# Designed miniproteins, single chains, continued (5), part 58

Each design is a single chain, and the fold is of that chain. pLDDT is the mean over its residues in the fold that is shown.

## One batch from the design tools (miniprotein)

Design m18117
Fold by ESMFold2-Fast:
Structure m18117 (fold): chain A 74 residues (1-74)
Amino acid sequence: SMSEEEKKELENLAVRAYILAQEAGLEVPEEMVDMRGLSDEEILELVLEMARKLGDEETVERVEKLRKRLKESK
């Protein structure tokens, strides 16, 4: 599981990616509009996909770091 700090970072990245994707006219998955019931891993994958489409390399690196920590967590 992710820490509260990591979850907050993921939520901030998800909100930012959603807003930027809408402003850019990109197709946003329905799951990104309502992330309730998604696992932390599924949310990470959605944010990573959007960050890659946006060309936001720093966000891609941050999401990959969170993804690695989630997979390595107990």
Scores: mean pLDDT 74

Design m18118
Fold by ESMFold2-Fast:
Structure m18118 (fold): chain A 68 residues (1-68)
Amino acid sequence: DEETRKEILKLIGEILRVIGDILELKKKLEELEKKGGSEEEIEKLKKELEELEKKLEELRKKLKSLDE
């Protein structure tokens, strides 16, 4: 069960990194919206955020599968 433990730890590490990236992008988006940034730049950040949230969901599903 060493292999399963290593995969779980790897996934947890990836999940934590993605969560960090999501929080950073959310902060940048909020700051940009408050500053009155360009619509194009706001849309770009929103798309990046959506992609990271999808990746987080995928990683969480993989982790749950290994924990069962």
Scores: mean pLDDT 81

Design m18119
Fold by ESMFold2-Fast:
Structure m18119 (fold): chain A 100 residues (1-100)
Amino acid sequence: MEEELEKQKEKEEKERKQKIEADIIVSMVTMSLEVIIKELENGKISKEEAIKRIEEVKEKAIKKVEELLEKGELSEETAKETIKEIERLTKEAIERIEEI
């Protein structure tokens, strides 16, 4: 009885840790994208440079998700959802830049 309850708690803790790792990556992407957009709005970089930096942020974030998946620190489901969110955030950032 106690061993089954402990296995359930370990699964919940592992799922929480995976969500925290994914949330950290998404937060880092969001912060990086806002910095790039501000630099463009302030005239410090070109639209071409801003788009290039957004693509670099996307590539680095996806690579980090893939590394965590390979290490078993993320499930395939969490990794796929995190990659979709990264792709959504970077697409929205490029759309915002095209309107500037």
Scores: mean pLDDT 83

Design m18120
Fold by ESMFold2-Fast:
Structure m18120 (fold): chain A 65 residues (1-65)
Amino acid sequence: MPSEEELEREIEASLYTMAGRIAELMKDYKEAAEYYRKAAEALEPVDPEEAEELRKKAKEMEEKA
C-alpha cells in the first residue's frame, strides 16, 4: 500500500491533471501548462514515468500558448 504521503501526491496529481485537461479543452493553454506542471511535480517521486508524460503535455500546451 502506498504511504499516506504517496497517496496524497497521487490525489493531488489527479486533481491538477483534470484541471489541466479542462483548461486545454477551453483552449486556456497557459493555464493548462501550469496545471500539468503541478501534476508532474506532485507525481515525480511516486511515478516518474507518468510525471514525464505530464511534463511533455505541459510543454505542448506552452507551445500553443
Scores: mean pLDDT 81

Design m18121
Fold by ESMFold2-Fast:
Structure m18121 (fold): chain A 98 residues (1-98)
Amino acid sequence: MMLSPEEVARLIGLLLRAMGLLIHAELTGDVAALREALRAAAEAAELAARLGDRRSLELALRIIEEVRELAKRLGDEELAEEAEKAIERARELLEELE
């Protein structure tokens, strides 16, 4: 697969954004930050799969799993369900990688 420097930079940015937003949500209970963390991690998973980057995809999956657990603790069942769907998608993407 061809590696795009712009796509690699975007992947790193999405992973850092997702991790920062997750940490913020854990400290503050900010559900909006948690929802943005899920979006960033899900985008990172799709991009990592496109780039063939299994390790970044595995990291994105771990972030999404942590978003799901925090959403459950905060009582946001809709966000927990969205995170479950993202986990399932990320696992499918991992199975497609060599």
Scores: mean pLDDT 87

Design m18122
Fold by ESMFold2-Fast:
Structure m18122 (fold): chain A 74 residues (1-74)
Amino acid sequence: SEAEEALAAGERGDPADIAPLAELLANHPDPRVRLAAALALGKIGGEAARAALREATSDPHPAVRAMARLLLEE
């Protein structure tokens, strides 16, 4: 599934995956995939990942917003 692929990208920790994960987080219709992308971005870390997570604090789904806020606390 796309959610499993997003989580796998987080495990790899490759900064090249940040841009495609940010697109999933911003634009994917399934909140489960957006949640997985947020978790993956939090795991990779860095300035670009944190920027994508800041945008996700306005996500329409409450679980995605909560996860983005939690991941930004560090």
Scores: mean pLDDT 87

Design m18123
Fold by ESMFold2-Fast:
Structure m18123 (fold): chain A 118 residues (1-118)
Amino acid sequence: MVKLTESGGGTVKEGGSVTLSAKVSGVDFLNSGIGWFGERPGEKPVGLAGIDGGTGGVVVSHTVAGRFTASMDPEKKTAYLHMENLRVEDTATYYFAVGVGVGGETHYGEGVEVTVVA
């Protein structure tokens, strides 16, 4: 059974930084695809970053490139989304996702709320 434990949300000032974390159990983390999605109020979720658990290869969306960075610790089975130079428009619910590498299901976390205030 897949378990996702997300943390690190809350209220932050514009120009500040936040790191979100997601710990994964019940899957082979090193053979999984990992992603972060943001859902702004009234909008559809958009992909922000992805990591290949086997290679450590990272891709970041052009919309947040230079401000957001993703990383992982395979021994701790934890993925991170580092968010810097936050804007009021970054106010969103952020979801962690993990996909098992061959025709498997994608599992989504419950979401972490981040509120950016001016």
Scores: mean pLDDT 79

Design m18124
Fold by ESMFold2-Fast:
Structure m18124 (fold): chain A 67 residues (1-67)
Amino acid sequence: SFEKLLEEYKIQLAKALAEELAKKYGEVLSVKVKKISEDVYEVTVETTSGKLVFKVDFKNRTVTLIE
């Protein structure tokens, strides 16, 4: 359905945004995406410098690093 395709695109975009931001911290080793709500995704990026967690909020159009 259209809703499924839209969710898949949101997941892909959240992953791409977090991965791009994570590159400045080190080499990206793995990326995992978790859906929190319709518009909020948690992206965990493992880098050579350590683990980073990003909150991607499509409603507020923000990407935030969670310590």
Scores: mean pLDDT 86

Design m18125
Fold by ESMFold2-Fast:
Structure m18125 (fold): chain A 60 residues (1-60)
Amino acid sequence: MEEERERRLQAAENALKNTDTPIETIAKLVGFESVEEFEREFLERYGITPEEYRKKAKAA
């Protein structure tokens, strides 16, 4: 279901912006089976990797 994946990705986006939680831990906490699956889904949704997203969000 697309809605469940969207929810997981939004939760991950929030954690990437507001915490220093490792990407591997975020993937697990939001319910992805692997970091690779999480990275693929996030890249598809946002057009950039979770690591790049975090760097951009924390650039001040």
Scores: mean pLDDT 78

Design m18126
Fold by ESMFold2-Fast:
Structure m18126 (fold): chain A 91 residues (1-91)
Amino acid sequence: MKEFAQSVEEVKAGVEETVRYIEENDLSEREIALLITSLALMAVGELFAGNKEAAQAVADGLERIADILKDRYPESAEFARRVAENIRKAL
């Protein structure tokens, strides 16, 4: 077993930490784009592994990030929403 349950918990924790970090810090649009891209790549890896619960957690986190960013960085918010929607369609 590839520690499947621990991987899901680690992904959920990482997503929550990333959401909190974006909410609490005055990040540049470039830094935000890199974080969204990192989460998207994580979701792709989890989908290839068949880990739908972890991929779902990333999608949920990206929707929260989009809501946080909607007024300050609307293009980054739209990018996060699009990534979340594409992850959900792949589930």
Scores: mean pLDDT 80

Design m18127
Fold by ESMFold2-Fast:
Structure m18127 (fold): chain A 55 residues (1-55)
Amino acid sequence: SISSEEGQEILEEAKKVAEEKGVEAGIEYARKLLEKYSGADRLVALHDIEEYLRS
């Protein structure tokens, strides 16, 4: 899971990249934004964003 404020902002930015450059580019963009978080928090947030962008 991701925090409401930070997660929503990262998701919206990743959605914009996905719309412009494709889903995989959006996922990689989210991965880079999440690098500042701890491993467990980063993996959970990235997984949630990936599932959202792929749905």
Scores: mean pLDDT 77

Design m18128
Fold by ESMFold2-Fast:
Structure m18128 (fold): chain A 76 residues (1-76)
Amino acid sequence: DKAKFFEEKAKELLEKNPDDLLARAEAYFALAGAAYLRGDYEAAKEYARKAYEELAKVAKDPEAVLAAGEALVERL
C-alpha cells in the first residue's frame, strides 16, 4: 500500500527531525501524497499547503515557493 508507505515515512521524518523545516516539508508532502492516493483531496490540498509553508521558511524566494504551492493545490 503506497499510502501507508508515505504515512510511515512522514511519521519517521517528524519523529527523527521534529525541528528540521525541510524534514517537516518532506513529511507534509508525503502525507499529501497518501491522502491523494486514498481519494481525500481536501486533506491532500491541506498537507500540500503546509509543506509549501514549511519550505517557504527556508527558501531564498519565499513568494515563488508559495505561488508554486498554490498552483499545485488548485490542480488537486
Scores: mean pLDDT 79

Design m18129
Fold by ESMFold2-Fast:
Structure m18129 (fold): chain A 64 residues (1-64)
Amino acid sequence: MIEENVRLAAKLRVLRLLAEHGYVSDAEMREIAKQLAKVYGISEEKAYEVVREALREVEAELAA
């Protein structure tokens, strides 16, 4: 399913930024969303929501 592929790609990019910077800024989330929208043929708004959900999921996994 394309949605699962987008989610996994978002999680990987978020994990990398957290490892490199310790946080993910809104500007970085928007840039990831823009790239995912282009690659997967979805709206930037949809991609941004996926990136935000991925960040929350990754933060929860790191806190566990």
Scores: mean pLDDT 80

Design m18130
Fold by ESMFold2-Fast:
Order: sequence, then C-alpha cells, then structure tokens
Structure m18130 (fold): chain A 66 residues (1-66)
Amino acid sequence: AAQAAADAERRAGDLGTQYAKLVSEVKPEAEAEVAKREAENPMTDLERNTLLSEILKKKIDEKLAE
C-alpha cells in the first residue's frame, strides 16, 4: 500500500524531471520556429502563445517517441 504510493510518486518525479529537461532542450527550437512563422505572418500574442505551446508539445512528443 505505502510502497505503491511511493513508487507512483517516484515515477511521477522522474517523469517531471525528464519533461523539464525536454522542455529546456526544445524551448529554443520552438521559439525559433515561432519567430520564423511570425516573420512570414504577423501574429497576435494569443496566436503566438498558442503556436509556441503546440510546437513545444509536438517536439516533446517526438523526443518521447525515440
């Protein structure tokens, strides 16, 4: 019982740490992609933030699929 909770907490912590590393790695790439797309088509702050979130998620998903 207590062991299962500790294992779940440890796994969640490990995933959180891995996710934070992936975010740190892909954030500059995602920001560069957003800047490139904004240069082609001017965007609102909302559109820019939405695109950044989508690119971050895509790049993280790609890294996790490796």
Scores: mean pLDDT 73

Design m18131
Fold by ESMFold2-Fast:
Structure m18131 (fold): chain A 55 residues (1-55)
Amino acid sequence: SEEDELLRAAIDYWKQRGYSLDELIAYYRRQLAESTDPEVRAFLERAIALLEEEK
């Protein structure tokens, strides 16, 4: 899906900048904890799931 493509592009972008999968997971988990928007929360949960699948 387009959402998955955007998430993978974002993950690749941060990996190229030297961030580890664990650092990215921690970052997205923090954003999820601070977000109240259901659409944003769903997107962040998907990002975390994709990052965990790569481990």
Scores: mean pLDDT 80

Design m18132
Fold by ESMFold2-Fast:
Structure m18132 (fold): chain A 66 residues (1-66)
Amino acid sequence: DGRRSARAAAEAAARGDAAAGATGMYDIFKVGSGELARLAKEAAELGAAGAPPEEVARLWQQAFDA
């Protein structure tokens, strides 16, 4: 279930695991189209750049709410 996996990734990022959250989001949505894939890619790039988990979670929430 993409929505459940996506929510789990956001929760992981919120718990302070930005890398796991970002990677999980990207893996779920990287083959999709539209805004979800774009936001997941952006979150993964922020995670790779060492962004705090809260920023990754925020992008994830934006994707979830879209």
Scores: mean pLDDT 62

Design m18133
Fold by ESMFold2-Fast:
Formats: C-alpha cells, sequence, structure tokens
Structure m18133 (fold): chain A 57 residues (1-57)
C-alpha cells in the first residue's frame, strides 16, 4: 500500500536515496522496526531510510 511521507532529516549516505527536508516520498514497505523502503517522487529512485527521518502526511 502506498503511503506518502515528508522527509524531515536529510539522507545523504552511500546506502540510501538522496533526500532533502521537504521532499515527498512513497513508503513502499517496512524493512524492520526502524527502517522503511521509500521512493522519491522527485527523482523516482528508491532506498532504505530510518522511519524517524520521515513524517507521515
Amino acid sequence: ELVEAVVVVPQTGPDTVALRPGDIVEVLREVSEDLVEVRSLKTGESGIVPKSSLRKI
């Protein structure tokens, strides 16, 4: 199920999609208790980010 969220913490690590605060992402799946796979609506790229870096809208 697609859930939209706004990024509140920038993601710039080598193992994740590059995200800036205010970017909108689709949450594709929950990987673990603290991690979700998301797709950037800006770039279309997907990656795994901490749940704490997102705010559900």
Scores: mean pLDDT 71

Design m18134
Fold by ESMFold2-Fast:
Structure m18134 (fold): chain A 55 residues (1-55)
Amino acid sequence: MSLEEKKEQIAEGGKKAAQAGFPREAAARLAYHEALDAGLSEEEAKEVAEIARNA
């Protein structure tokens, strides 16, 4: 899976968690750590966390 595909998948997971009633900040934190674990840069991890926070 490409880094772009991983980023999209992590962002989607974060959005679904937030929409399922997961606290917005906790969803953002999970997306951030999952992105770093997947090998995304800190900047990209912050970007997916922001997507999850705004879901």
Scores: mean pLDDT 76

Design m18135
Fold by ESMFold2-Fast:
Structure m18135 (fold): chain A 82 residues (1-82)
Amino acid sequence: MYEKRIKEYEEKIKKDPNNAVAYALLAREYFELGDYDKAIEYLNKAIEIDPSYKKSLLEGIANAYEQKGDTEKAEKYREEAK
């Protein structure tokens, strides 16, 4: 269930607020739930914590904007991910 994994990742973040991977995984769970705004928020947080993931996580942000119907932002983030 998505709720169980969300809780697990939230607990990891409570123990280590600098866990970029946990934020990225939490974003994936919200994306699967259709909460694209939270997915974008947590992907941005993961990039802030560890910029080395920027390219892969920007593509995730682009996908979330595309699902929201914001094609212009989706294309912008997809180009930045290259």
Scores: mean pLDDT 84

Design m18136
Fold by ESMFold2-Fast:
Structure m18136 (fold): chain A 62 residues (1-62)
Amino acid sequence: KVAELEAQADFYERSARVAQEGADLHAAAGDTEGAESLRKVAEKFRELAEQLRAEARRLREA
């Protein structure tokens, strides 16, 4: 279970990075709306990864 949470956190961290790169590409192409949407997605993925890591740490105590 802990290993699964850590794997999910890793996945979300990687997904956040990909979304951020996509946002940069959209901004470069002049698609401000698309860039903003992808930036929000990256922020959500980072938040999820942080929460999953905190839960994994808590479960290791038990």
Scores: mean pLDDT 82

Design m18137
Fold by ESMFold2-Fast:
Parts: C-alpha cells; structure tokens; sequence
Structure m18137 (fold): chain A 80 residues (1-80)
C-alpha cells in the first residue's frame, strides 16, 4: 500500500513538473526498500531521487544525497 502510494505520488509529481516532490517520493521508496533489505531497489530509487533533485536545480543537495545514500547502502551490506 505505502509503496504503491509513493510510486503513484512520484509519477504524478514527475508529470506535473514538481521535481522536488518527485525526489522526496523516490527517496522514501529507497528508504522503504532499504528497510526491507532490498538493496538493489533501494539504490535504484535513491538514484532516481538524486536525478530529480538535479532537475529541480538542487545540484549540491543531489550530490550530498547521493553520498549519504551510498553510505546507507554500504552500512546495510555490512549488517546483512
């Protein structure tokens, strides 16, 4: 349910050109999959979130987010 709601919200925001909301929705999807242990999907959605931050003109925030997301994924790999 939450996963499908986040995907729908991301697509609607993307189609509306609301790149900040799209980035947030994809970041939450990444966190959802990270918590489930699906690191491949977590990485995929974190990359989407960073891409939409760049589209929103938030390039520095995208770089910081990519670094933080990579650290979260590597930390999760150590605990699996």
Amino acid sequence: MLEEELRKRAKEAEEAGDYVTAALSYALLGQYYLKKGDLEKAEEYYKEAAEYLRKAGLTEDAELFEKAAKEKIEEAKKKL
Scores: mean pLDDT 83

Design m18138
Fold by ESMFold2-Fast:
Structure m18138 (fold): chain A 92 residues (1-92)
Amino acid sequence: LEEEIEKIKKEIEELSKKLVEENKKKTEEQDAKIAELRAAGVKRLPPSAPVSALPPEMQEIRKEVVEETAEALRRIGELIQKLIEVRKKLKE
């Protein structure tokens, strides 16, 4: 049971690391795209502007990051639930 818990914990840690790394990578790509658009003279929008006012390419990048984050959180949640089940077996 201890080895099983350690294995699950390691998987959670690996998924958390991958989530942080992917999110950072996507943020850097988005920042680079914004810098390119800025250099091209694209009209500046206020920070409070709705997402629909952003260029379509930037909207797609933001949507992709949100979807990937949601998928990773779902996977992490499943591993956490499995860890809870294993811990309950230890109590018995």
Scores: mean pLDDT 68

Design m18139
Fold by ESMFold2-Fast:
Structure m18139 (fold): chain A 84 residues (1-84)
Amino acid sequence: ALEEALEAIEEAVRALERAQAAVDANADPAARAAGRAKLEEAARLVAEAHAALADGDYERARELAERAAELAREAEAAARAAAA
């Protein structure tokens, strides 16, 4: 449904914001580069989710947003692990 797709996109955006902060705070250039790559992929998926919403494909929009949120969480976890 539209509401579920919108919620998934909102969650993905928040996950991206948290991951971005964690990646940017990391002093290790290699860890930041790896995190940046995952965040760029997640941002592309969010853009695709918005396109799916515009086309009325709410299921596809949700799936893309969920994948974006997963990649953002992976980037955040990797950044925090590299900082430890």
Scores: mean pLDDT 84

Design m18141
Fold by ESMFold2-Fast:
Structure m18141 (fold): chain A 88 residues (1-88)
Amino acid sequence: MEEFEKYFQEKEDEFVARLRELAEKYGIPDEERDAMIAATRATLKEIYELIKEQYRGDLEKAKELFDQAVDALYQQTEARIRKLAAER
């Protein structure tokens, strides 16, 4: 599953970059942004490990499920950032 690990790393880096842009757009403080990035990295790693264990023989299915999880997590993270911005 070395290819899936590389895919995970690429998707994690993309997510973190998008999260940083979103935090900048909504004026989230650096401390809160960094905490959210750390939490996101931990969550993505957990999802990666669970999918890797369940689908280690099916790379395409692993990628598909990981993409679905990443998309859902991004939507939740964006909603959280909007809420934090609105509470100020």
Scores: mean pLDDT 82

Design m18142
Fold by ESMFold2-Fast:
Structure m18142 (fold): chain A 63 residues (1-63)
Amino acid sequence: MNRPLSEEEREFLAEHFRELADYYASKGDEEKAKLLYELAERIRKARTEQEVVDLLNELVKKL
């Protein structure tokens, strides 16, 4: 198993991407905002560092 994430680390990462989503929404980029909101929610459910890496790789493919 790769390194497990603490609840604090998950919340920190999720909040970061939620703030980025809010930023893009404020600029009128609803598509990017939606992707970032979905990423933040999925990070909150992630249990391991690898799961977060996989989510970030999925986001990059959609951009």
Scores: mean pLDDT 79

Design m18143
Fold by ESMFold2-Fast:
Structure m18143 (fold): chain A 109 residues (1-109)
Amino acid sequence: MKYFESFEEIVKEKEKVEKEPEKYKELMEEIEERLEKDKELFDALEVLVYAIKNGISNIPQELLDKVVLFVIELSEKFKLPEELVLGIALYVVEQRPDFSEERAKELLE
């Protein structure tokens, strides 16, 4: 998946998750546990939330690579499309009380 080309698809998947969050509870719980243990992954997903909201397509490859590996792993484990897994992860990150658009902007620049 090319994240900067799939922003609209990712947003649509995130909106589906918001309508039926209970359907993805197990995946959401695993994402939350991964984010607590991997601060760099949390930072990378936080940057993607900020980039999508602000229409920024030029995201550092190192951050994209980290997110891609995470999404592929969970997509294979839960047998869900990569776009849906990423949408769920972005939703989980945005709901966290430690989510910061200011930090995401600094990491992107």
Scores: mean pLDDT 76

Design m18144
Fold by ESMFold2-Fast:
Structure m18144 (fold): chain A 132 residues (1-132)
Amino acid sequence: IEVLYARSLINQGKYDEAIKLLEKNKDKSAEYQLVLGRAYYKKGEYDKAIEWYEKAIEMDPNYARAWLELGEVYLKKGDYEKAIEYYEKAISINPNNVRAWENLALAYEKMGDTDKAEEYRKKAEEIRKKIN
């Protein structure tokens, strides 16, 4: 219940309110930790975001969303090799995650590997067409 409301606050740009709400809650679920990481990421507090995403992964190593969002933090920090590693982990858990394939393409593009960027962009399009 608190986690759902916190996600709504984050979607509205109310990051400090979401963090305050989550920090009052003693829920230690992987979803709680993911949403807290997301709030810190949206605020630009990348090191705190990483800490909470790592806690979510420690509780649920198959939480594809946590791996994906951890990769997005490293992409923002300019650590493209770590971003790629975490996106590949997210894809290994959920190969239908179009966002993970698109982000993998973006990371390779940022590294100057245009051939791999195009390969993974095409893969994202193929999956998008199959899902719908």
Scores: mean pLDDT 86

Design m18145
Fold by ESMFold2-Fast:
Structure m18145 (fold): chain A 73 residues (1-73)
Amino acid sequence: ERARREAEEWRRRILEDPSASTIAAAALRAIAYEVEGDYEAAALLYEALARALEERGDLELAKLYRRRAEELR
């Protein structure tokens, strides 16, 4: 599962560097996974993004990403 391994690498990167630039890059990648039908990878990355955004105080955006991850089940 190439996409899942890539998403796990992005999750690790977000945990190591939850900067705005890393979050933005990961968000674009999550959208790309979703558009290409890699729903498991997209959901995993949306969950990681939601957690990072909560830690930054972006609660509304975090809620949207968490909901999106659930929808991709």
Scores: mean pLDDT 81

Design m18146
Fold by ESMFold2-Fast:
Parts: sequence; structure tokens; C-alpha cells
Structure m18146 (fold): chain A 87 residues (1-87)
Amino acid sequence: AEKYFEEGLKLFEEGKLEEALEYFEKALEEDPNFAKAYFYRGLVYLGLGKYEEAVEDFKKALELDPNFEEARKYLNELLKRLPELAK
């Protein structure tokens, strides 16, 4: 999981969003409880304009780690800007 996550993070930093997505998905296939991988996949979805998917990933990151402040901040800001994404 960590190896795929690190490659995904490198691709994300390079702006290669579709490739980063692939590697974060591989990390989550190996470890479906990897809160950081959900968070960064959510950031990739935001960059791709996939707001519903981003919300679900930020929610999952918070479900796995309730103290994940960055995931909470991004989720709250996204729901304030796009209230239709709220339940």
C-alpha cells in the first residue's frame, strides 16, 4: 500500500492527476483502511472536477481517522461551496 501511495503522491505533485488516481486506487486495493490514500484520492477527484467522488473520499478518510483535520477542512469547504453535495 505505502509503495503505491508514495508513487501516487509523486505523480500528484507533478500534476499527473489521472496517473496519480491509478496509484491511489492500487494503494486502496492493498489497504482499504488507508485514510491518507482516501484523502489524496479525494484531492485528485477535486482536481478532475469530480466533486461527488471527492466528498465520498473525504468522508471515508474521516470515518477511518476522525482526527484527520485536513480531510475535515476540505469536506466542509466543498460542502459550503456545493451544498447540493450534502445529504
Scores: mean pLDDT 83

Design m18147
Fold by ESMFold2-Fast:
Structure m18147 (fold): chain A 96 residues (1-96)
Amino acid sequence: SKKEELLKAIEEIEELLDKLERGELSEDEFYEKVNEILDKLLEKFKDDPEIVMLLGSLDTNFAASYYLLKKGKISKKEFIELVRKALEEVKKTIEE
Protein backbone atom coordinates (compact mmCIF):
# COMPACT_ATOMS: atom_id res chain seq x y z
CA SER A 1 0.00 0.00 0.00
CA LYS A 2 1.02 3.67 -0.36
CA LYS A 3 0.92 3.98 3.45
CA GLU A 4 3.34 1.04 3.96
CA GLU A 5 5.76 2.44 1.33
CA LEU A 6 5.72 5.92 2.93
CA LEU A 7 6.29 4.47 6.43
CA LYS A 8 9.23 2.36 5.16
CA ALA A 9 10.83 5.46 3.61
CA ILE A 10 10.40 7.43 6.88
CA GLU A 11 12.00 4.49 8.77
CA GLU A 12 14.95 4.59 6.31
CA ILE A 13 15.40 8.33 7.02
CA GLU A 14 15.22 7.61 10.80
CA GLU A 15 18.03 5.02 10.38
CA LEU A 16 20.14 7.62 8.53
CA LEU A 17 19.45 10.15 11.31
CA ASP A 18 20.65 7.61 13.93
CA LYS A 19 23.86 7.12 11.88
CA LEU A 20 24.35 10.92 11.77
CA GLU A 21 23.88 11.12 15.57
CA ARG A 22 26.50 8.35 16.09
CA GLY A 23 28.97 10.12 13.73
CA GLU A 24 28.82 7.23 11.21
CA LEU A 25 27.55 9.62 8.51
CA SER A 26 28.60 13.21 7.70
CA GLU A 27 26.01 16.04 7.67
CA ASP A 28 26.47 16.48 3.90
CA GLU A 29 26.10 12.72 3.22
CA PHE A 30 22.96 12.67 5.39
CA TYR A 31 21.50 15.64 3.48
CA GLU A 32 22.25 14.01 0.09
CA LYS A 33 20.78 10.60 1.06
CA VAL A 34 17.58 12.09 2.54
CA ASN A 35 17.06 14.24 -0.58
CA GLU A 36 17.50 11.14 -2.81
CA ILE A 37 14.77 9.34 -0.82
CA LEU A 38 12.40 12.34 -0.87
CA ASP A 39 12.98 13.02 -4.61
CA LYS A 40 12.16 9.38 -5.50
CA LEU A 41 8.99 9.44 -3.36
CA LEU A 42 7.84 12.78 -4.84
CA GLU A 43 8.31 11.43 -8.40
CA LYS A 44 6.52 8.14 -7.55
CA PHE A 45 3.55 9.85 -5.84
CA LYS A 46 3.41 12.99 -8.05
CA ASP A 47 -0.25 12.28 -8.97
CA ASP A 48 -1.31 12.13 -5.27
CA PRO A 49 -1.76 15.75 -4.07
CA GLU A 50 -2.04 14.85 -0.35
CA ILE A 51 1.23 12.88 -0.42
CA VAL A 52 2.96 15.60 -2.52
CA MET A 53 1.93 18.26 0.03
CA LEU A 54 3.05 16.09 2.97
CA LEU A 55 6.45 15.23 1.42
CA GLY A 56 6.92 18.82 0.16
CA SER A 57 6.36 20.13 3.70
CA LEU A 58 8.91 17.64 5.08
CA ASP A 59 11.42 18.58 2.34
CA THR A 60 11.00 22.34 3.03
CA ASN A 61 11.38 21.91 6.82
CA PHE A 62 14.41 19.63 6.33
CA ALA A 63 16.12 22.09 3.94
CA ALA A 64 15.45 25.02 6.32
CA SER A 65 16.84 23.11 9.34
CA TYR A 66 19.92 22.05 7.36
CA TYR A 67 20.51 25.68 6.28
CA LEU A 68 20.42 26.78 9.95
CA LEU A 69 22.88 24.00 10.87
CA LYS A 70 25.33 24.95 8.05
CA LYS A 71 25.15 28.63 9.11
CA GLY A 72 25.96 27.64 12.73
CA LYS A 73 22.60 29.02 13.98
CA ILE A 74 21.65 25.66 15.53
CA SER A 75 23.74 22.78 16.92
CA LYS A 76 23.92 19.27 15.42
CA LYS A 77 21.89 18.08 18.46
CA GLU A 78 19.15 20.70 17.80
CA PHE A 79 19.13 19.77 14.08
CA ILE A 80 18.66 16.06 14.95
CA GLU A 81 15.83 16.92 17.40
CA LEU A 82 14.05 19.08 14.76
CA VAL A 83 14.33 16.34 12.09
CA ARG A 84 13.07 13.64 14.52
CA LYS A 85 10.07 15.81 15.42
CA ALA A 86 9.26 16.41 11.72
CA LEU A 87 9.47 12.66 10.97
CA GLU A 88 7.19 11.83 13.94
CA GLU A 89 4.58 14.39 12.74
CA VAL A 90 4.72 12.93 9.20
CA LYS A 91 4.27 9.36 10.59
CA LYS A 92 1.19 10.47 12.58
CA THR A 93 -0.32 12.03 9.42
CA ILE A 94 0.32 8.83 7.39
CA GLU A 95 -1.26 6.66 10.16
CA GLU A 96 -4.46 8.79 10.25
Scores: mean pLDDT 87

Design m18148
Fold by ESMFold2-Fast:
Structure m18148 (fold): chain A 66 residues (1-66)
Amino acid sequence: LESLRQEIDAELAKVNDELVKEIREFEKKNPGKATDEEVARFIGEVLRKIGDALDAGIQRLKEAEK
């Protein structure tokens, strides 16, 4: 069980690393010019991706218990 949780934590860490990379790419596309609306949309899209990754992790956890 603990090993499985460690795997999920590792996947979440990868998502966090990708999030940081996405933020840097966003800054390259909008260097100091991003509107609040563009920032909000970007954050919303990133959170959606994180949600998808978390859902995949939960699905993997369910399958591992069968």
Scores: mean pLDDT 70

Design m18149
Fold by ESMFold2-Fast:
Structure m18149 (fold): chain A 64 residues (1-64)
Amino acid sequence: SVAELRVVLREAQARFGLPDDFVERFVLLADTDRDGTVSREELLAAAEALGLSPEAVAFLLEHY
């Protein structure tokens, strides 16, 4: 769910020093159909669009 994704994104933001608006920008990009569900494909597309490091992407995939 988007709520679970937000928890993991806040941890990634703190851990990897990402911008203050990172969580909301990521959710906006990942939840493309606005149904509150995010697939792994949508998560990877959002990570690529925001230029996340391979380490940050691995963290998201491991904890979501």
Scores: mean pLDDT 78

Design m18150
Fold by ESMFold2-Fast:
Formats: structure tokens, sequence, C-alpha cells
Structure m18150 (fold): chain A 116 residues (1-116)
């Protein structure tokens, strides 16, 4: 399972850290990614990190503003978003890949609202 936290309402130009905790054993975690679902229903990738932490990727819209990290031993992933823009308003979901179970684990999402 995956549980996200750290949403809320923030002003444009601010920063926010989203957190994802997983019950998947540390040894079985292959990847963690964040996706965002805008109020329009449009879904986009935001960031991804490998279980080793060595491979990291960011969507073009958040490059230079996002930092993804993963504490594999404590089964906790983080997405820090800085210089927030109103278009960052979305429900953010964490997706965790496992080597032990077929498929992907996804949480219920955390809502971030950015106001001008």
Amino acid sequence: SVTESGGGTVKAGGSQTLTAKTSIPAESISSLAWIAEAPSGKVRGVAGISGSGKKVSYAEEVKGRATISFDKANQTGYLNLSNLKPEDTATYYSIVGSTEVKGLAMGEGVKLTVVA
C-alpha cells in the first residue's frame, strides 16, 4: 500500500514537500514516481526515482523546481516542489514499483492547491 501526505493550500512562489509512505518491503522496491491529475482531469508525470536512488527523471514543466528523493530503508519517498505556480494545482499520486508483486502500488492521492 501507499499513503501520501503533505498537501494543502500554498501561495504561488512558495514551496511544498509531498510525502509517500509505503508498506512494500525495502528490498522489493524497484522505483517510486509521482504523477499529477489536474482539475481538468489531465494526468501528467512529474518525477521518478529508482529504488537505488541513482536514476532520477523530471517532467520538463518542473525541471529546476522539483526534487525527488527516496529513503528506501524507511520506505518513504518525497517530492519537493519550489517556486510553485497556479498550474501546479493538482491531486498528486505516488506510484511504487515492486520486484516481488506484479503490478504497481498507488495511493489515494494528496491535493495541492496553489493560489496567486
Scores: mean pLDDT 83

Design m18151
Fold by ESMFold2-Fast:
Structure m18151 (fold): chain A 57 residues (1-57)
Amino acid sequence: LREEAEELARDPDGLEKLDKMKEVVERLTKEGVISKAVGEQLLARLEAIRAEVEALL
């Protein structure tokens, strides 16, 4: 999580990439590729990574 946040903080598009990952998770949940529960867990993890990136910036 911290290593991922550091890589995203060094990337000028890091926060945009996180937003794209949220879109992918939402799409996979709608398509039934992942369960709603798994989608919610992934969204919570992405939010935690975003908070860590913002703390590093």
Scores: mean pLDDT 76

Design m18152
Fold by ESMFold2-Fast:
Structure m18152 (fold): chain A 62 residues (1-62)
Amino acid sequence: MIMGKGTPYEEVAQAVYDYALSKGLSEEEALKVTEKVILPYWTRGEIPSKEEALEKAEELLK
């Protein structure tokens, strides 16, 4: 996948996924949160910072 190995999206997506798991979400729920955070940026051709992506993940889990 183009968002896989060696892309900035991989590092940001991994950070969001790990954050969601740390909040007690299941692997399935953590993946859904990661997709909700990353998809708008990917659709616009933008790469979010880890800080920006984590802030959005925190808002979704609140």
Scores: mean pLDDT 77

